# Designs tried in a protein design run: designed miniproteins, single chains, continued (3). Part 96

Each design is a single chain, and the fold is of that chain. pLDDT is the mean over its residues in the fold that is shown.

## One batch from the design tools (miniprotein)

Design m11528
Fold by ESMFold2-Fast:
Structure m11528 (fold): chain A 103 residues (1-103)
Amino acid sequence: SMEQKKAEADKLFKEYEKKINEIVEKLRESTDPLTRRRLVTEIMILLNEFAKYMYELGYSVEEIEKRLNEIFEKIKPYLTDEERKLLEQGMKGILNYIKEKKS
């Protein structure tokens, strides 16, 4: 059912948000640029995985973008300007890949 599909997507969103928040807590504790870069890369991997699962569930690019932006806005205060740009570029790459796959 549509209700069941939405419930599965909301559960998936919360699970990935939790995993990303665990990495964000490590970012808050780290000042080492190499460690921070590794953690930002881990966030990118999780965002890509989440977007792929949302796509497999049949969600539109617009809904996937909305959910990715929701996670990004919540973590944005804990990121440097360079890290924000990296994640923004990564999210654009994910969305472009999904758009090409639907073409």
Scores: mean pLDDT 84

Design m11529
Fold by ESMFold2-Fast:
Structure m11529 (fold): chain A 90 residues (1-90)
Amino acid sequence: MEEAEKFSKKIKDLVNQKSTLDKKEADELQKKLAELFEKVNEILEELGIGTELPKYEKFEIVAKKFREEGDEELALLAETIAEIEKESEK
């Protein structure tokens, strides 16, 4: 949870240009985003969801599925991406 909250805040701060990342922080964030996107694709395939939905709706659906499965860390990250996609495409 603490790790996911840290990355969620860093993603939001980066999108809003409120912070800069050093190389280590950028590498750690990129690894977490790669893990998130891999699991998002797996869940979307499991649920039979195609490309018809906006990206923010896909991440909202996946976030709900992560919470139902007890993956609170990935749920928070997916909710963060959904919020960013809905408000900004940076």
Scores: mean pLDDT 71

Design m11530
Fold by ESMFold2-Fast:
Structure m11530 (fold): chain A 79 residues (1-79)
Amino acid sequence: SIIDELVEELKKEAEKNGLKIDGKRLWLIIGHKYGISTSMRMGDLDGIDVVKDLFKAELESKGLDVDETVKQIIEKLRS
């Protein structure tokens, strides 16, 4: 599924960048997927908002519900 492909992509980005997979680092990991990594830190709200907008646009372009897809990604990253 598209969600499974997104989860695998995010796992690879986390591994490449030495990031632990947790809900607090989710938006940082997604940021790395878009190349928005050099200025992002935990609590950088401006960087997180840009990443959220990009991810929302990608999910909507694929016909996916944003909130439900994010929940499913978090659940799959925990397993």
Scores: mean pLDDT 74

Design m11531
Fold by ESMFold2-Fast:
Structure m11531 (fold): chain A 61 residues (1-61)
Amino acid sequence: SREELLEEIGRLLGMSRENAERLVEVARALGIDTAVRLAERYARLSPEEAERLRELLERLL
């Protein structure tokens, strides 16, 4: 569900559900690539974590 995907993004990035929702809106406005790059910088994601975030954002959009 949408809620489960948002929770997984929040856990992956160490952020609140509200901030995870804001990241989804960034992906809608600026594209998934931009949102993933911002999240990588914020949370120091591994390549595997960055790819998982991309998959989650694609499923939400």
Scores: mean pLDDT 83

Design m11532
Fold by ESMFold2-Fast:
Structure m11532 (fold): chain A 57 residues (1-57)
Amino acid sequence: VSKEQAETLLKNLFPKEEFSEETIEKAAEVLTKGKEERLPVSEMLKRAREVALEELK
């Protein structure tokens, strides 16, 4: 999963939030690992949200 794809996903999940480059990279890594492990889309989205929430309040 590319950084651009991860950034687009995070913007769709949190449209009012702006994320750091590090958070976008972490989300891309989590999504890539999820694809390799053949996780359900819902579980991959949950893990990406958890990465984003680490930067949010």
Scores: mean pLDDT 76

Design m11533
Fold by ESMFold2-Fast:
Formats: C-alpha cells, structure tokens, sequence
Structure m11533 (fold): chain A 118 residues (1-118)
C-alpha cells in the first residue's frame, strides 16, 4: 500500500516545482512516521500521520489517487486504535478521493473495507 505511494511522492520531490517538492517531502516524512508508529502499535498516531499526509496529497499536490490510498491507510489505523467513527469518516474521504481520481476499482475496494467494519 505505502510503497507505490512513496515512489510517486519521491518522483514529485525530485521533479516538481519548489512548492510541490516541499509538500512531497512533508508527506514522505509523515508516511515514514506513520509506518514507524504502526509497527510500534501506536495506531492513533499512525492514523494522524497518514491523515495529514493524505490532506497534503489532496489539497497541496492535487493528487487524489495518493490521497485515497493514504486516507484508507489512516482509516485502518484508526480502526485498530478502536476509533470506529473516525475510521468510517476517513474511509468515506478515501472513496471520494478515489472516485475523483477516476479509479472505480480502488473506490469499490475501499468501500468494501468500510462495509466489513460493520
């Protein structure tokens, strides 16, 4: 899940304008911190980091596909933290971002993950 996202953000960091480069660098740092938190069992922290990275991708980089994947990762982290309501909110944002990106298969997959939590 995170590897293709990191590769895409690294490409933006290396090839983008200064504003895109700085946004991509912040998103990469947050994804790394989120992954470290997830491995440590700090699920709420992981969710917060992935959610902020998703916001940067969507709002600053205009990359709805990356945002969808990061919102989905954040939702899963919050679900493991026991925050089911926040997880549902973030899955909904992930589905919206996937649809905005034109990736119906990703949107359907994320919606199925959300439904499995009921």
Amino acid sequence: MSTPVLERLQEIRDTGNEKEKKAAERAIELIKEGADALLAGNYKEAGEKFEEAARIAREELKDDLTAAQLYSAAARAYYYAGDTEKAKELYAKAVEAARAAGDDALAAGIAAQQAAMK
Scores: mean pLDDT 86

Design m11534
Fold by ESMFold2-Fast:
Structure m11534 (fold): chain A 65 residues (1-65)
Amino acid sequence: MQDSQRTRDNIITSARNIRRNQSDSDFQSSGDRMITTGRSVSNQNPSWSSGMNQAIQYVRDLVNS
């Protein structure tokens, strides 16, 4: 089945790359959209919930830092 840990890591890596490629202001908007999307995906895929919630929290921390 899908490796939720790999999915979590990919989301975190993508968030870091997006932050690196965008200004802080633009990343705040992008980060918020990623958090909203991640939460929606978590609700649709309960097996991904733990990994997705951790990834969402990481993105939120990046947006607020």
Scores: mean pLDDT 69

Design m11535
Fold by ESMFold2-Fast:
Structure m11535 (fold): chain A 97 residues (1-97)
Amino acid sequence: VREARELLRQGKYDEALELLRKEGEKGDYIAWTELGDILFDQGKYEEAVEYYKKSLEIDPDNYRAWANLGAALGALGKDKEADEYGKKAVENAKKKP
């Protein structure tokens, strides 16, 4: 995750995506979330949604992935779905001490 963030800071998206995909495949839900964030920043909202969902399959309590998934759906004009996922982000944040 730290190495991928440094690559992103340098604009090396392809290298960052490769590292994040490798770590996500190992079960790192944070890597899937970061991959979604990169695609969101590139305006690839549909692809970002897919990777946030992969993160949530590993850790359904990841409120950041719920929040960012909602934001991506909002960017796609899917306001009802965005509201639903936004509420899930709040619920999951309240469940964690």
Scores: mean pLDDT 74

Design m11536
Fold by ESMFold2-Fast:
Structure m11536 (fold): chain A 68 residues (1-68)
Amino acid sequence: SSLEEEIAEILKSDGLSDEEARKLAREIIELAKKGKAEQYLTRLVIEGIISAESAQKIAKLLKEAGLI
């Protein structure tokens, strides 16, 4: 599966819909390419959109993909 699909599955585990998870996964990847993923993931946790556990899992996937 794609990086987008793997991130979306993590986001869905936090209660996001399939559509919202896919949109947010794409946005996270685009921000990672700009060196802003860690800042953005921290903000999503503070705002209660995702869990800290999900943010850590997403950060790991981004590192494995060479994006951070």
Scores: mean pLDDT 89

Design m11537
Fold by ESMFold2-Fast:
Structure m11537 (fold): chain A 63 residues (1-63)
Amino acid sequence: SLETEIAEALALMYLGLADFAHRQGKKEEAIELYEKALDILRSHPGADPELIAEVEKRLEELK
């Protein structure tokens, strides 16, 4: 649905920011941004399960 597509686009934007923060050594900021992306995806039942799994994996690697 359009709502799911918008949610995924927003989540991808947060993922990009999180990855950038991680590369800058800003671990705490990266975690917060990944968690924001994950919250958006989990709030939308139509969200891609592979995308959710990728975010979860990146968070696990940082914690």
Scores: mean pLDDT 83

Design m11538
Fold by ESMFold2-Fast:
Structure m11538 (fold): chain A 66 residues (1-66)
Amino acid sequence: DAVEKLKRVIYLIEAEKYDQAIAAIKDMAEQGLISEETAKEIIEYIKKGDYEKAIKLLEEEIKKLE
């Protein structure tokens, strides 16, 4: 389930497990669960330390799937 995977990514960011969060996002994009463009944006925010914006994008993706 894409929604559960997105929620797990938010958990990983909040737990400061950024490398695991990035890996999970890349895996989801490879599986076609999110777009490559959205995955890239979220990863860039994580790399910049803008975790609040990364989480907001993940929440918006969850909203689109529900």
Scores: mean pLDDT 86

Design m11539
Fold by ESMFold2-Fast:
Structure m11539 (fold): chain A 91 residues (1-91)
Amino acid sequence: IKKEAAEKLRKLGEEARQYFLDHGGTEETAEALAEPFFKAAELVEKGKYEEAIELLKEMKEFLEKAGVPPELLKFPEEGIKVVEEAKKKSE
C-alpha cells in the first residue's frame, strides 16, 4: 500500500515535469513542479498521509492562484486521490 502509493506519486511527479517541459517550460521550473510529488511520496512511505495530502493541496492552491492551465491541476488532484486511497487502506 505505502510503496505502491509512493511509486504512483513519483510517477505523477515525472509526468508533471515532462508535461511542463513539452509545453515550453524551463528545466528548473519543471523540476520545482515535480518536487512536491517526490516529497509526498517520502511522507507516504513514513505513514505521514495527512502531511502528504496538505502538501499536495498547497501545491494545487498555489497553481490555481498562479493561473496555470487546468491540465496541470490534474497532477496534484490525482496525487491527493492516491494518498487518500492509501490512507483508507491503511485504516
Scores: mean pLDDT 78

Design m11540
Fold by ESMFold2-Fast:
Structure m11540 (fold): chain A 73 residues (1-73)
Amino acid sequence: MIEEKIEELKKKAEEYRQQAVDAARTAGDLALSMTPENGEEQRAQIRRLGAEMVEYNKKADEYQKEAEELKKK
């Protein structure tokens, strides 16, 4: 019961961390494919991906903390 809940929370944390990694990778790919004609548009998308990465990492940290608190009980 408690073990199942801890496992679910850890899984959610891993999912959010993976989404953050995917966002960072996409931002890196956009930076490498930047041209003078599309650079401004790509920079805007990179900023958006950066904000998403921060949100995903926040969610992952929250789920990880909940899992650790349950583990102490």
Scores: mean pLDDT 81

Design m11541
Fold by ESMFold2-Fast:
Structure m11541 (fold): chain A 69 residues (1-69)
Amino acid sequence: MISSTELIQLIKEGVKPEELAKKMGLPEEYYSLSYEELVKIAIEREIEESLKRMEEGIERAIARAEERR
């Protein structure tokens, strides 16, 4: 799935909302969405994935620090 930054770049290049929805792997029902709605979906998913990765990183760092104390 494409990132929010990649999506914004494609919008700047004049890619249609339908094409963006297809690149995002969204079902046909989302092909009628506006640029703003597609960007919102991309940002929400990217935030979720980023938070998950940061949580894993923090847990690993804490465990490693405690183990070596």
Scores: mean pLDDT 75

Design m11542
Fold by ESMFold2-Fast:
Structure m11542 (fold): chain A 64 residues (1-64)
Amino acid sequence: MEAEELKKKAIELAKEGKFEEAEEILKELEEWYKKGKISKEFLLETGVEVGIAALERAVKKVTE
């Protein structure tokens, strides 16, 4: 499923510290939600996972 691939890409970008690129993918998924292509649950789960990845990256950077 294309949405699942975008989710994985956004999480990977957040892990790499590429937050602007991860945000662009989240905006694309938000448009897909507005068009009825994905569920609200999928969008929220993706946002949470990207947020966790970004926080883990930020914590790791300040603890090094």
Scores: mean pLDDT 79

Design m11543
Fold by ESMFold2-Fast:
Structure m11543 (fold): chain A 106 residues (1-106)
Amino acid sequence: SEKVKEARELRRKAGILFNQGKYEEAVKYYEKAIELYREAGEDPSAAYTNLGIAYLKLGEYEKAIEYFKEALKVDPKNKTALRILGEALRKMGKVEEAEKYFKEAE
């Protein structure tokens, strides 16, 4: 699918921007990639996880948690998303909820 190729390229560009510390720009590219993956009927879970991590770097914890939960709706076994969601919840003082996600990540 042409949309899948474009989504992969956008996600790759977002990763480069993320590695350069350009988190706001990386967010925009990850969001476009997710839209294209969804339109193509393909799994966007990795892109949701990347978007959540970018929002964590921006200090937007509530948005980050929302996107990690979206990743887990698509792939409930995503150990990376489970672990990072647990860590974000712990930093917000939601310790009991965090421990549930850490247990699922084992």
Scores: mean pLDDT 87

Design m11544
Fold by ESMFold2-Fast:
Structure m11544 (fold): chain A 68 residues (1-68)
Amino acid sequence: MLSKEQMEELAKEILEYAKSKNDEVLEELARGILEQIKKGKLEEALKGIEFLASADPEVKKLLEKVKK
């Protein structure tokens, strides 16, 4: 399981990735994950990250990098 700190780092990296490609939908989803982490909803945040990783191979690479 990812720590809170690892999840925050990953969500911020996904947000930067979304901004770099002007993907407003992905940016909103990444911001939502950060808000879930802030509210202590870590299980919901992790599920959101895993969903994004299943849909976007770049997000999957970011997730694998944080797990190392």
Scores: mean pLDDT 82

Design m11546
Fold by ESMFold2-Fast:
Structure m11546 (fold): chain A 60 residues (1-60)
Amino acid sequence: SAPSAERLAELQEINRLVSRAMELGGWSPAEVGARLQALLDAGLPPLEAARRLLAEAEAA
């Protein structure tokens, strides 16, 4: 079944946050992927993980 409009908006926001984190942090796609996966493995939900990733990039 197709995801809801709300779920699609969440996925679009996650993609935007991750892309911005990569640009601001100067991280490679592999490095940003590994950082995001570590946050997910720590139990953060995907949108919160992406927001945390951006905050880390802004601090770098």
Scores: mean pLDDT 84

Design m11547
Fold by ESMFold2-Fast:
Structure m11547 (fold): chain A 66 residues (1-66)
Amino acid sequence: MEKIEKLVERAEEAVKSTPEEAAKIVKEMAEESGLSLEDVQAVATAIRYEGREAGRELAEELFKEK
């Protein structure tokens, strides 16, 4: 559970950051979580357009697949 909450927290931080800083955060999240860059970017996108809860639900689904 802590892994999902940390991923969501970092993704929300990326959404609020500059494009350059967001790219760096996304890379760090992928390395820490073991998810692909594409999967981590999808979580950040969900948070940007649908909110934190949508990002959390997507992160939970991605961890079930990985």
Scores: mean pLDDT 78

Design m11548
Fold by ESMFold2-Fast:
Structure m11548 (fold): chain A 92 residues (1-92)
Amino acid sequence: EAKKKLEEKLKEAKERLDEAVLSLGDPSLDLSGEELLEKLKEVKEKEKKEFEELAKEILEKYPELKEFIEELKKEFEEHLKRLEELILKALS
């Protein structure tokens, strides 16, 4: 199902972001908070692009899913905000 593919892609994107934060937030790494946020931004841009490409393909076939796709985009942005807050707290 189209919805299931979108949900699985969002789950994968979140998992990749979480993995990146765990790798970059290691206190043994000599990285500044700004460098960590910059690396998170790089991962975000890649995952967002991949999700938008899938969403565009699905929306062309199933225009009724527009609201669902917008909801998933919001969830992705909220997840990113939580990760940015986690990085800032870990470095304080």
Scores: mean pLDDT 75

Design m11549
Fold by ESMFold2-Fast:
Structure m11549 (fold): chain A 90 residues (1-90)
Amino acid sequence: SLAERLLQQIILSLEQGIIAAKNKDYESAEISFKQAKSLANAAREVLPEDKVEEILKLIEQAIEAVKNKDFEKAIEYAKKAIELAKELLA
């Protein structure tokens, strides 16, 4: 389904952001998390609104953490967003 594909793409973009954050690649981490944000916004049509808002807030927190060079928090927020996306996929 479209929902399943969008969830998989959100998870992959967040995982790429985590890899970049672990390598302290600030620019790549921000790009990957912003891509996840764009995909989550696209998912509003096919996923429960409350769950999309929760995922989006976590992605925004990950982006802000990267801007502050706080990679540990960025990874934490991104992992929480992945967990919520996986719950919707199951």
Scores: mean pLDDT 90

Design m11550
Fold by ESMFold2-Fast:
Structure m11550 (fold): chain A 56 residues (1-56)
Amino acid sequence: MLEEYRKRAIEEVKSNKDSNGNFTSKGVSIYTGAVIRLIGEGRLELAKKLRKELGV
């Protein structure tokens, strides 16, 4: 379940990058929300994986 959540969050963030590969304001918001949620759930390893796969 969390692995699927991580993959979906990565895909959503990638979809919210501009033509130069920079995060849009929406992309940054989605990324930040996903990481904070995982940290709040005590799933630090998944938060780290999400951050790494997003290149941030």
Scores: mean pLDDT 67

Design m11551
Fold by ESMFold2-Fast:
Structure m11551 (fold): chain A 55 residues (1-55)
Amino acid sequence: SAKAAAVAAEIAALEASVEALAKALAEALGWSYEDALRFAQMVVDTAIAVLERLK
């Protein structure tokens, strides 16, 4: 369905954004890149899990 395709596209966009989000968090909050990357991955994984339940 069109909704399932849109959800899949958003999931792909979220996965692609992890490194950019990690860099932004490290710069804004003064975290190490490794800590920011782990946090960004957890946030994205959680968002993807929620989106997977909605399709």
Scores: mean pLDDT 82

Design m11552
Fold by ESMFold2-Fast:
Structure m11552 (fold): chain A 72 residues (1-72)
Amino acid sequence: EAEEALKKAEELYEKGKELFKEGKYEEALKLYEEAKKLLELVKKVAVPEELPKLEEKLKEIEENIEEAKSKL
């Protein structure tokens, strides 16, 4: 389940980036927020060794969320 959630988060993030590139900032923001929620769930069950990588990905998504908001 955690691995599947991580995969879904990555897929949503990639789709969000494509929408952002097309100027669809509101749609991109929705996908980024869904990816963030899934990644936060993964963090709750992750082993300590994996946390730095997950936190790095989460920070990247959060930065893209703020950028998308700034475009609206």
Scores: mean pLDDT 82

Design m11553
Fold by ESMFold2-Fast:
Structure m11553 (fold): chain A 82 residues (1-82)
Amino acid sequence: SELELEAEIALSMALISAAIEKLEGTLKEETDKLIREAVEAFEAKDYEKAAKLLREAAEVAESEALKKALEKAAKLLEEILK
């Protein structure tokens, strides 16, 4: 579906933002771990768990850009679950 593709694109954008912060040395270990667990859940098609983990990652993210990207991905996954 279109919404599933949009969710995958949003997650990919969040991963790019996280990768940039990791290269800059600004990504927190806790945030990185939550994002990795969210990706694993997404690959397993556990969209409920993926959305929850992305929300948790957004709460601990220090960057507004990363926080917004993670929140957008979580919101789109939550819309799939409706």
Scores: mean pLDDT 86

Design m11554
Fold by ESMFold2-Fast:
Structure m11554 (fold): chain A 99 residues (1-99)
Amino acid sequence: DVEKIYEKLVEMVENGVDGDEIREYLSTLSDEELLEIAELAYEEVKRLGSEGEREEAERLLERVRENLKSDDPRQREIARASVIRLVTLAYSLRRIREK
C-alpha cells in the first residue's frame, strides 16, 4: 500500500532519519511506487503550499518522472533524492498547518 509507504517516509523525515538510510529504503521500492509517492507528496504540497512551494514541488515531480526513465545509477539517485525533497517539503507544510 503506497499510502502506508508515504506515511512511513514522512515519519522517517519527522524522526530525523539519515538521508542515506532513507535512500537505501527507497532503493527497495519499484519505479511505480516511487512515482506514486512523489505524486502523493506533490498533491499534499499543492493543497497546503504557497504558489512558490507548488512550483518547486512540480519541478521535483518532473525530475522524478524524467530520471526514473534512465538505467543510469546517477539519474536513479537524482530521482530518489527528488522524492526525499518532495516528502520533506510536504512534511514541513503539514507540520505548519497542524500547529
Scores: mean pLDDT 85

Design m11555
Fold by ESMFold2-Fast:
Structure m11555 (fold): chain A 62 residues (1-62)
Amino acid sequence: VEEKIKEAEEKAKKETEAAVAEARRLGERLGLSPEQIEALVARVEQAVKKRLEAEIAKIKAE
């Protein structure tokens, strides 16, 4: 169980890094302000965190 949780956390970390990098690049291309880009990054990080929490809950229910 703990191994699966660790794998889920590692996957989420890599997904967050990729998604944040993509969000910053897209925001710059669209001409968003630094504040708007940071808001977009925060939303992406929150979405990954919620997904990870749901996945961990599912693993623990096994």
Scores: mean pLDDT 79

Design m11556
Fold by ESMFold2-Fast:
Structure m11556 (fold): chain A 62 residues (1-62)
Amino acid sequence: MFTSRSGRRQSRILNALLKAGRPLTARELAEMTGLSQSTVSRHLRRLERQGLVSRRGRLYEA
């Protein structure tokens, strides 16, 4: 279950946030990216740790 495509999914999620120009939930990002909500949540946690995304409760913004 380990794939080299993890970075591509992170970039896809980040680009979706930047394109939206507003805070989004993991659910909204899942719908926009075609990924599962659990996959999006895992990548959002990584992006938050990298300082690329800010979290406010259930909302995320780049």
Scores: mean pLDDT 76

Design m11557
Fold by ESMFold2-Fast:
Structure m11557 (fold): chain A 92 residues (1-92)
Amino acid sequence: WQERFDELLKLSKEEIEKRIAEVNAQLQALIDQMKTLDKKAEELREKGASPEELEKLRQEVIDLTAQTILNVGDLYELELAKKRREEEEKKK
């Protein structure tokens, strides 16, 4: 955690802001994908899916959720690095 954060502190404020925008765009795409999977899950429940179809859908939801959590963590670290950069600029 600390080593990864220290690498972020070497970036300029502009580069950090750019990465924040990129991660936010990725998060929005993941949210949209999750909504699509929720609709598919509902359809399969109503139709009466096989256990194999339900397990496959469950795995897709788990994988997408894990990716979302990782991106939220990255966003938190980037926002924290941006705040540290601003504090260093005020430190005179």
Scores: mean pLDDT 77

Design m11558
Fold by ESMFold2-Fast:
Structure m11558 (fold): chain A 60 residues (1-60)
Amino acid sequence: SEIEKVKKRFEEVKPELEAWVRERGRAAGLSDEQIERVAQEFVDGLEALTEVSINLLKKS
């Protein structure tokens, strides 16, 4: 189902997004605490978009 595809994509993208944020944050000279806060914000955004996508698919 499309919902299953969205959930699978989230599971695949989440660790990649976290790794990317940590790499870019270190390159930018951010502290570990700042990097973790930024990573949390990006993951929260990804989770929110995933939830919206699933809800839209349920209405289709």
Scores: mean pLDDT 82

Design m11559
Fold by ESMFold2-Fast:
Structure m11559 (fold): chain A 63 residues (1-63)
Amino acid sequence: EERRRRVQAEIERLNAEADELGKKADTYRAQGKNDQADYYYSKAVAHRLRAVAVEVEYWLEER
């Protein structure tokens, strides 16, 4: 129970950070700053992948 709650909070934190990075990427793209947009988009993808990794590790530890 406690472990699952902590894992869920970590996943939510990583996804929230990814959302903010995605918004930043969108802002730079709207300004025509494609290099900065691509950088922040890549960071957002990396954070989402970390969230998936946290979830997978939790499921593996349950077994």
Scores: mean pLDDT 82

Design m11560
Fold by ESMFold2-Fast:
Structure m11560 (fold): chain A 88 residues (1-88)
Amino acid sequence: LKEAQLMALTGAGRYAYKQGDYDRAIFYFEKALEINPENTFALENLGEAYYKQGKYEKAIEYYEKALSINPNNERAKENLEKARKELE
């Protein structure tokens, strides 16, 4: 039950992101994190959505959360560096 709901929410978030609707993407990924707060896929995609909105400090926050759970997440590391560079 929770697994199917999590898949539906992350799928809807990713679809919204691909359509350029970052507010809707954020909404769905936040709902996914209500079900599983340690879902690194939702945390990374939430960071990407905030990055696309130019909200670099929020993007950094979510990439750092993803890395605190999985320190070897290369995509989160690369995206974190990119977001930090936007603030310089």
Scores: mean pLDDT 87

Design m11561
Fold by ESMFold2-Fast:
Structure m11561 (fold): chain A 69 residues (1-69)
Amino acid sequence: SKEELKKELLRKIGEILAKIGEILDLERELKKTTDEEKKKELEKKIEELKKEIEKLKEEMKELEKKLEE
């Protein structure tokens, strides 16, 4: 149903917001970090979270198409 699709969409929005929050925390840590090894570790974590957000966005796009059908 459209209601179930809307609930799934809201769930994915919540997951994206949580990941954005984590990225912001990691970016603040990165800004304070002078250790090059730790910088690379933080950048790698940020990149992984960005990939997860892009996957969620693709899943949301498919849900939006189903809502318009």
Scores: mean pLDDT 86

Design m11562
Fold by ESMFold2-Fast:
Structure m11562 (fold): chain A 78 residues (1-78)
Amino acid sequence: NPLIEELKKKIEEAKEKLESLSPEEKEEARKIIEELEKFIIEEIVPKLPELSEEEQQEVLKLVGEFQAFLEENKDKIL
């Protein structure tokens, strides 16, 4: 599924960028997070009803894993 593959790629790229940042680069971290959130809201969420149940579950898992990553790094990023 091209949409799920694009989401995976963008999440991996965002994580890699965030992990490379120092705690002092908080504003840059916000921009990376906001760009990914915007992609999810504008490109992923509207297309969710068009996906199979299994594909919808994979999207929710990927988004949930990214949210968990952000929570684990909240003191560094936020």
Scores: mean pLDDT 79

Design m11564
Fold by ESMFold2-Fast:
Structure m11564 (fold): chain A 88 residues (1-88)
Amino acid sequence: KAEELIKEGKVDEAIKLARQYLSKGDYDKAIELYEKALEVEDNPEVYLNLGIAYFLKGDKEKAIEYFEKALEIQPNEKAQRYIELLKS
């Protein structure tokens, strides 16, 4: 259970599970798990995947915000390409 993984300090396993929800098109569940992972630690991969989830939901403004947060932590070519696409 995803919330139990975070509660047990298994945040990496929760992130892996969130990626599975994202790949299956369950964007709301993926977002919920990624947001809970961010309560434990800042992670550029989580910000990147939150940007992708919001983009796939059609929320362009939130997608850009999360991609920019990922870039603040470390350079990320994928986040840069998404921002360029969304601002064009």
Scores: mean pLDDT 79

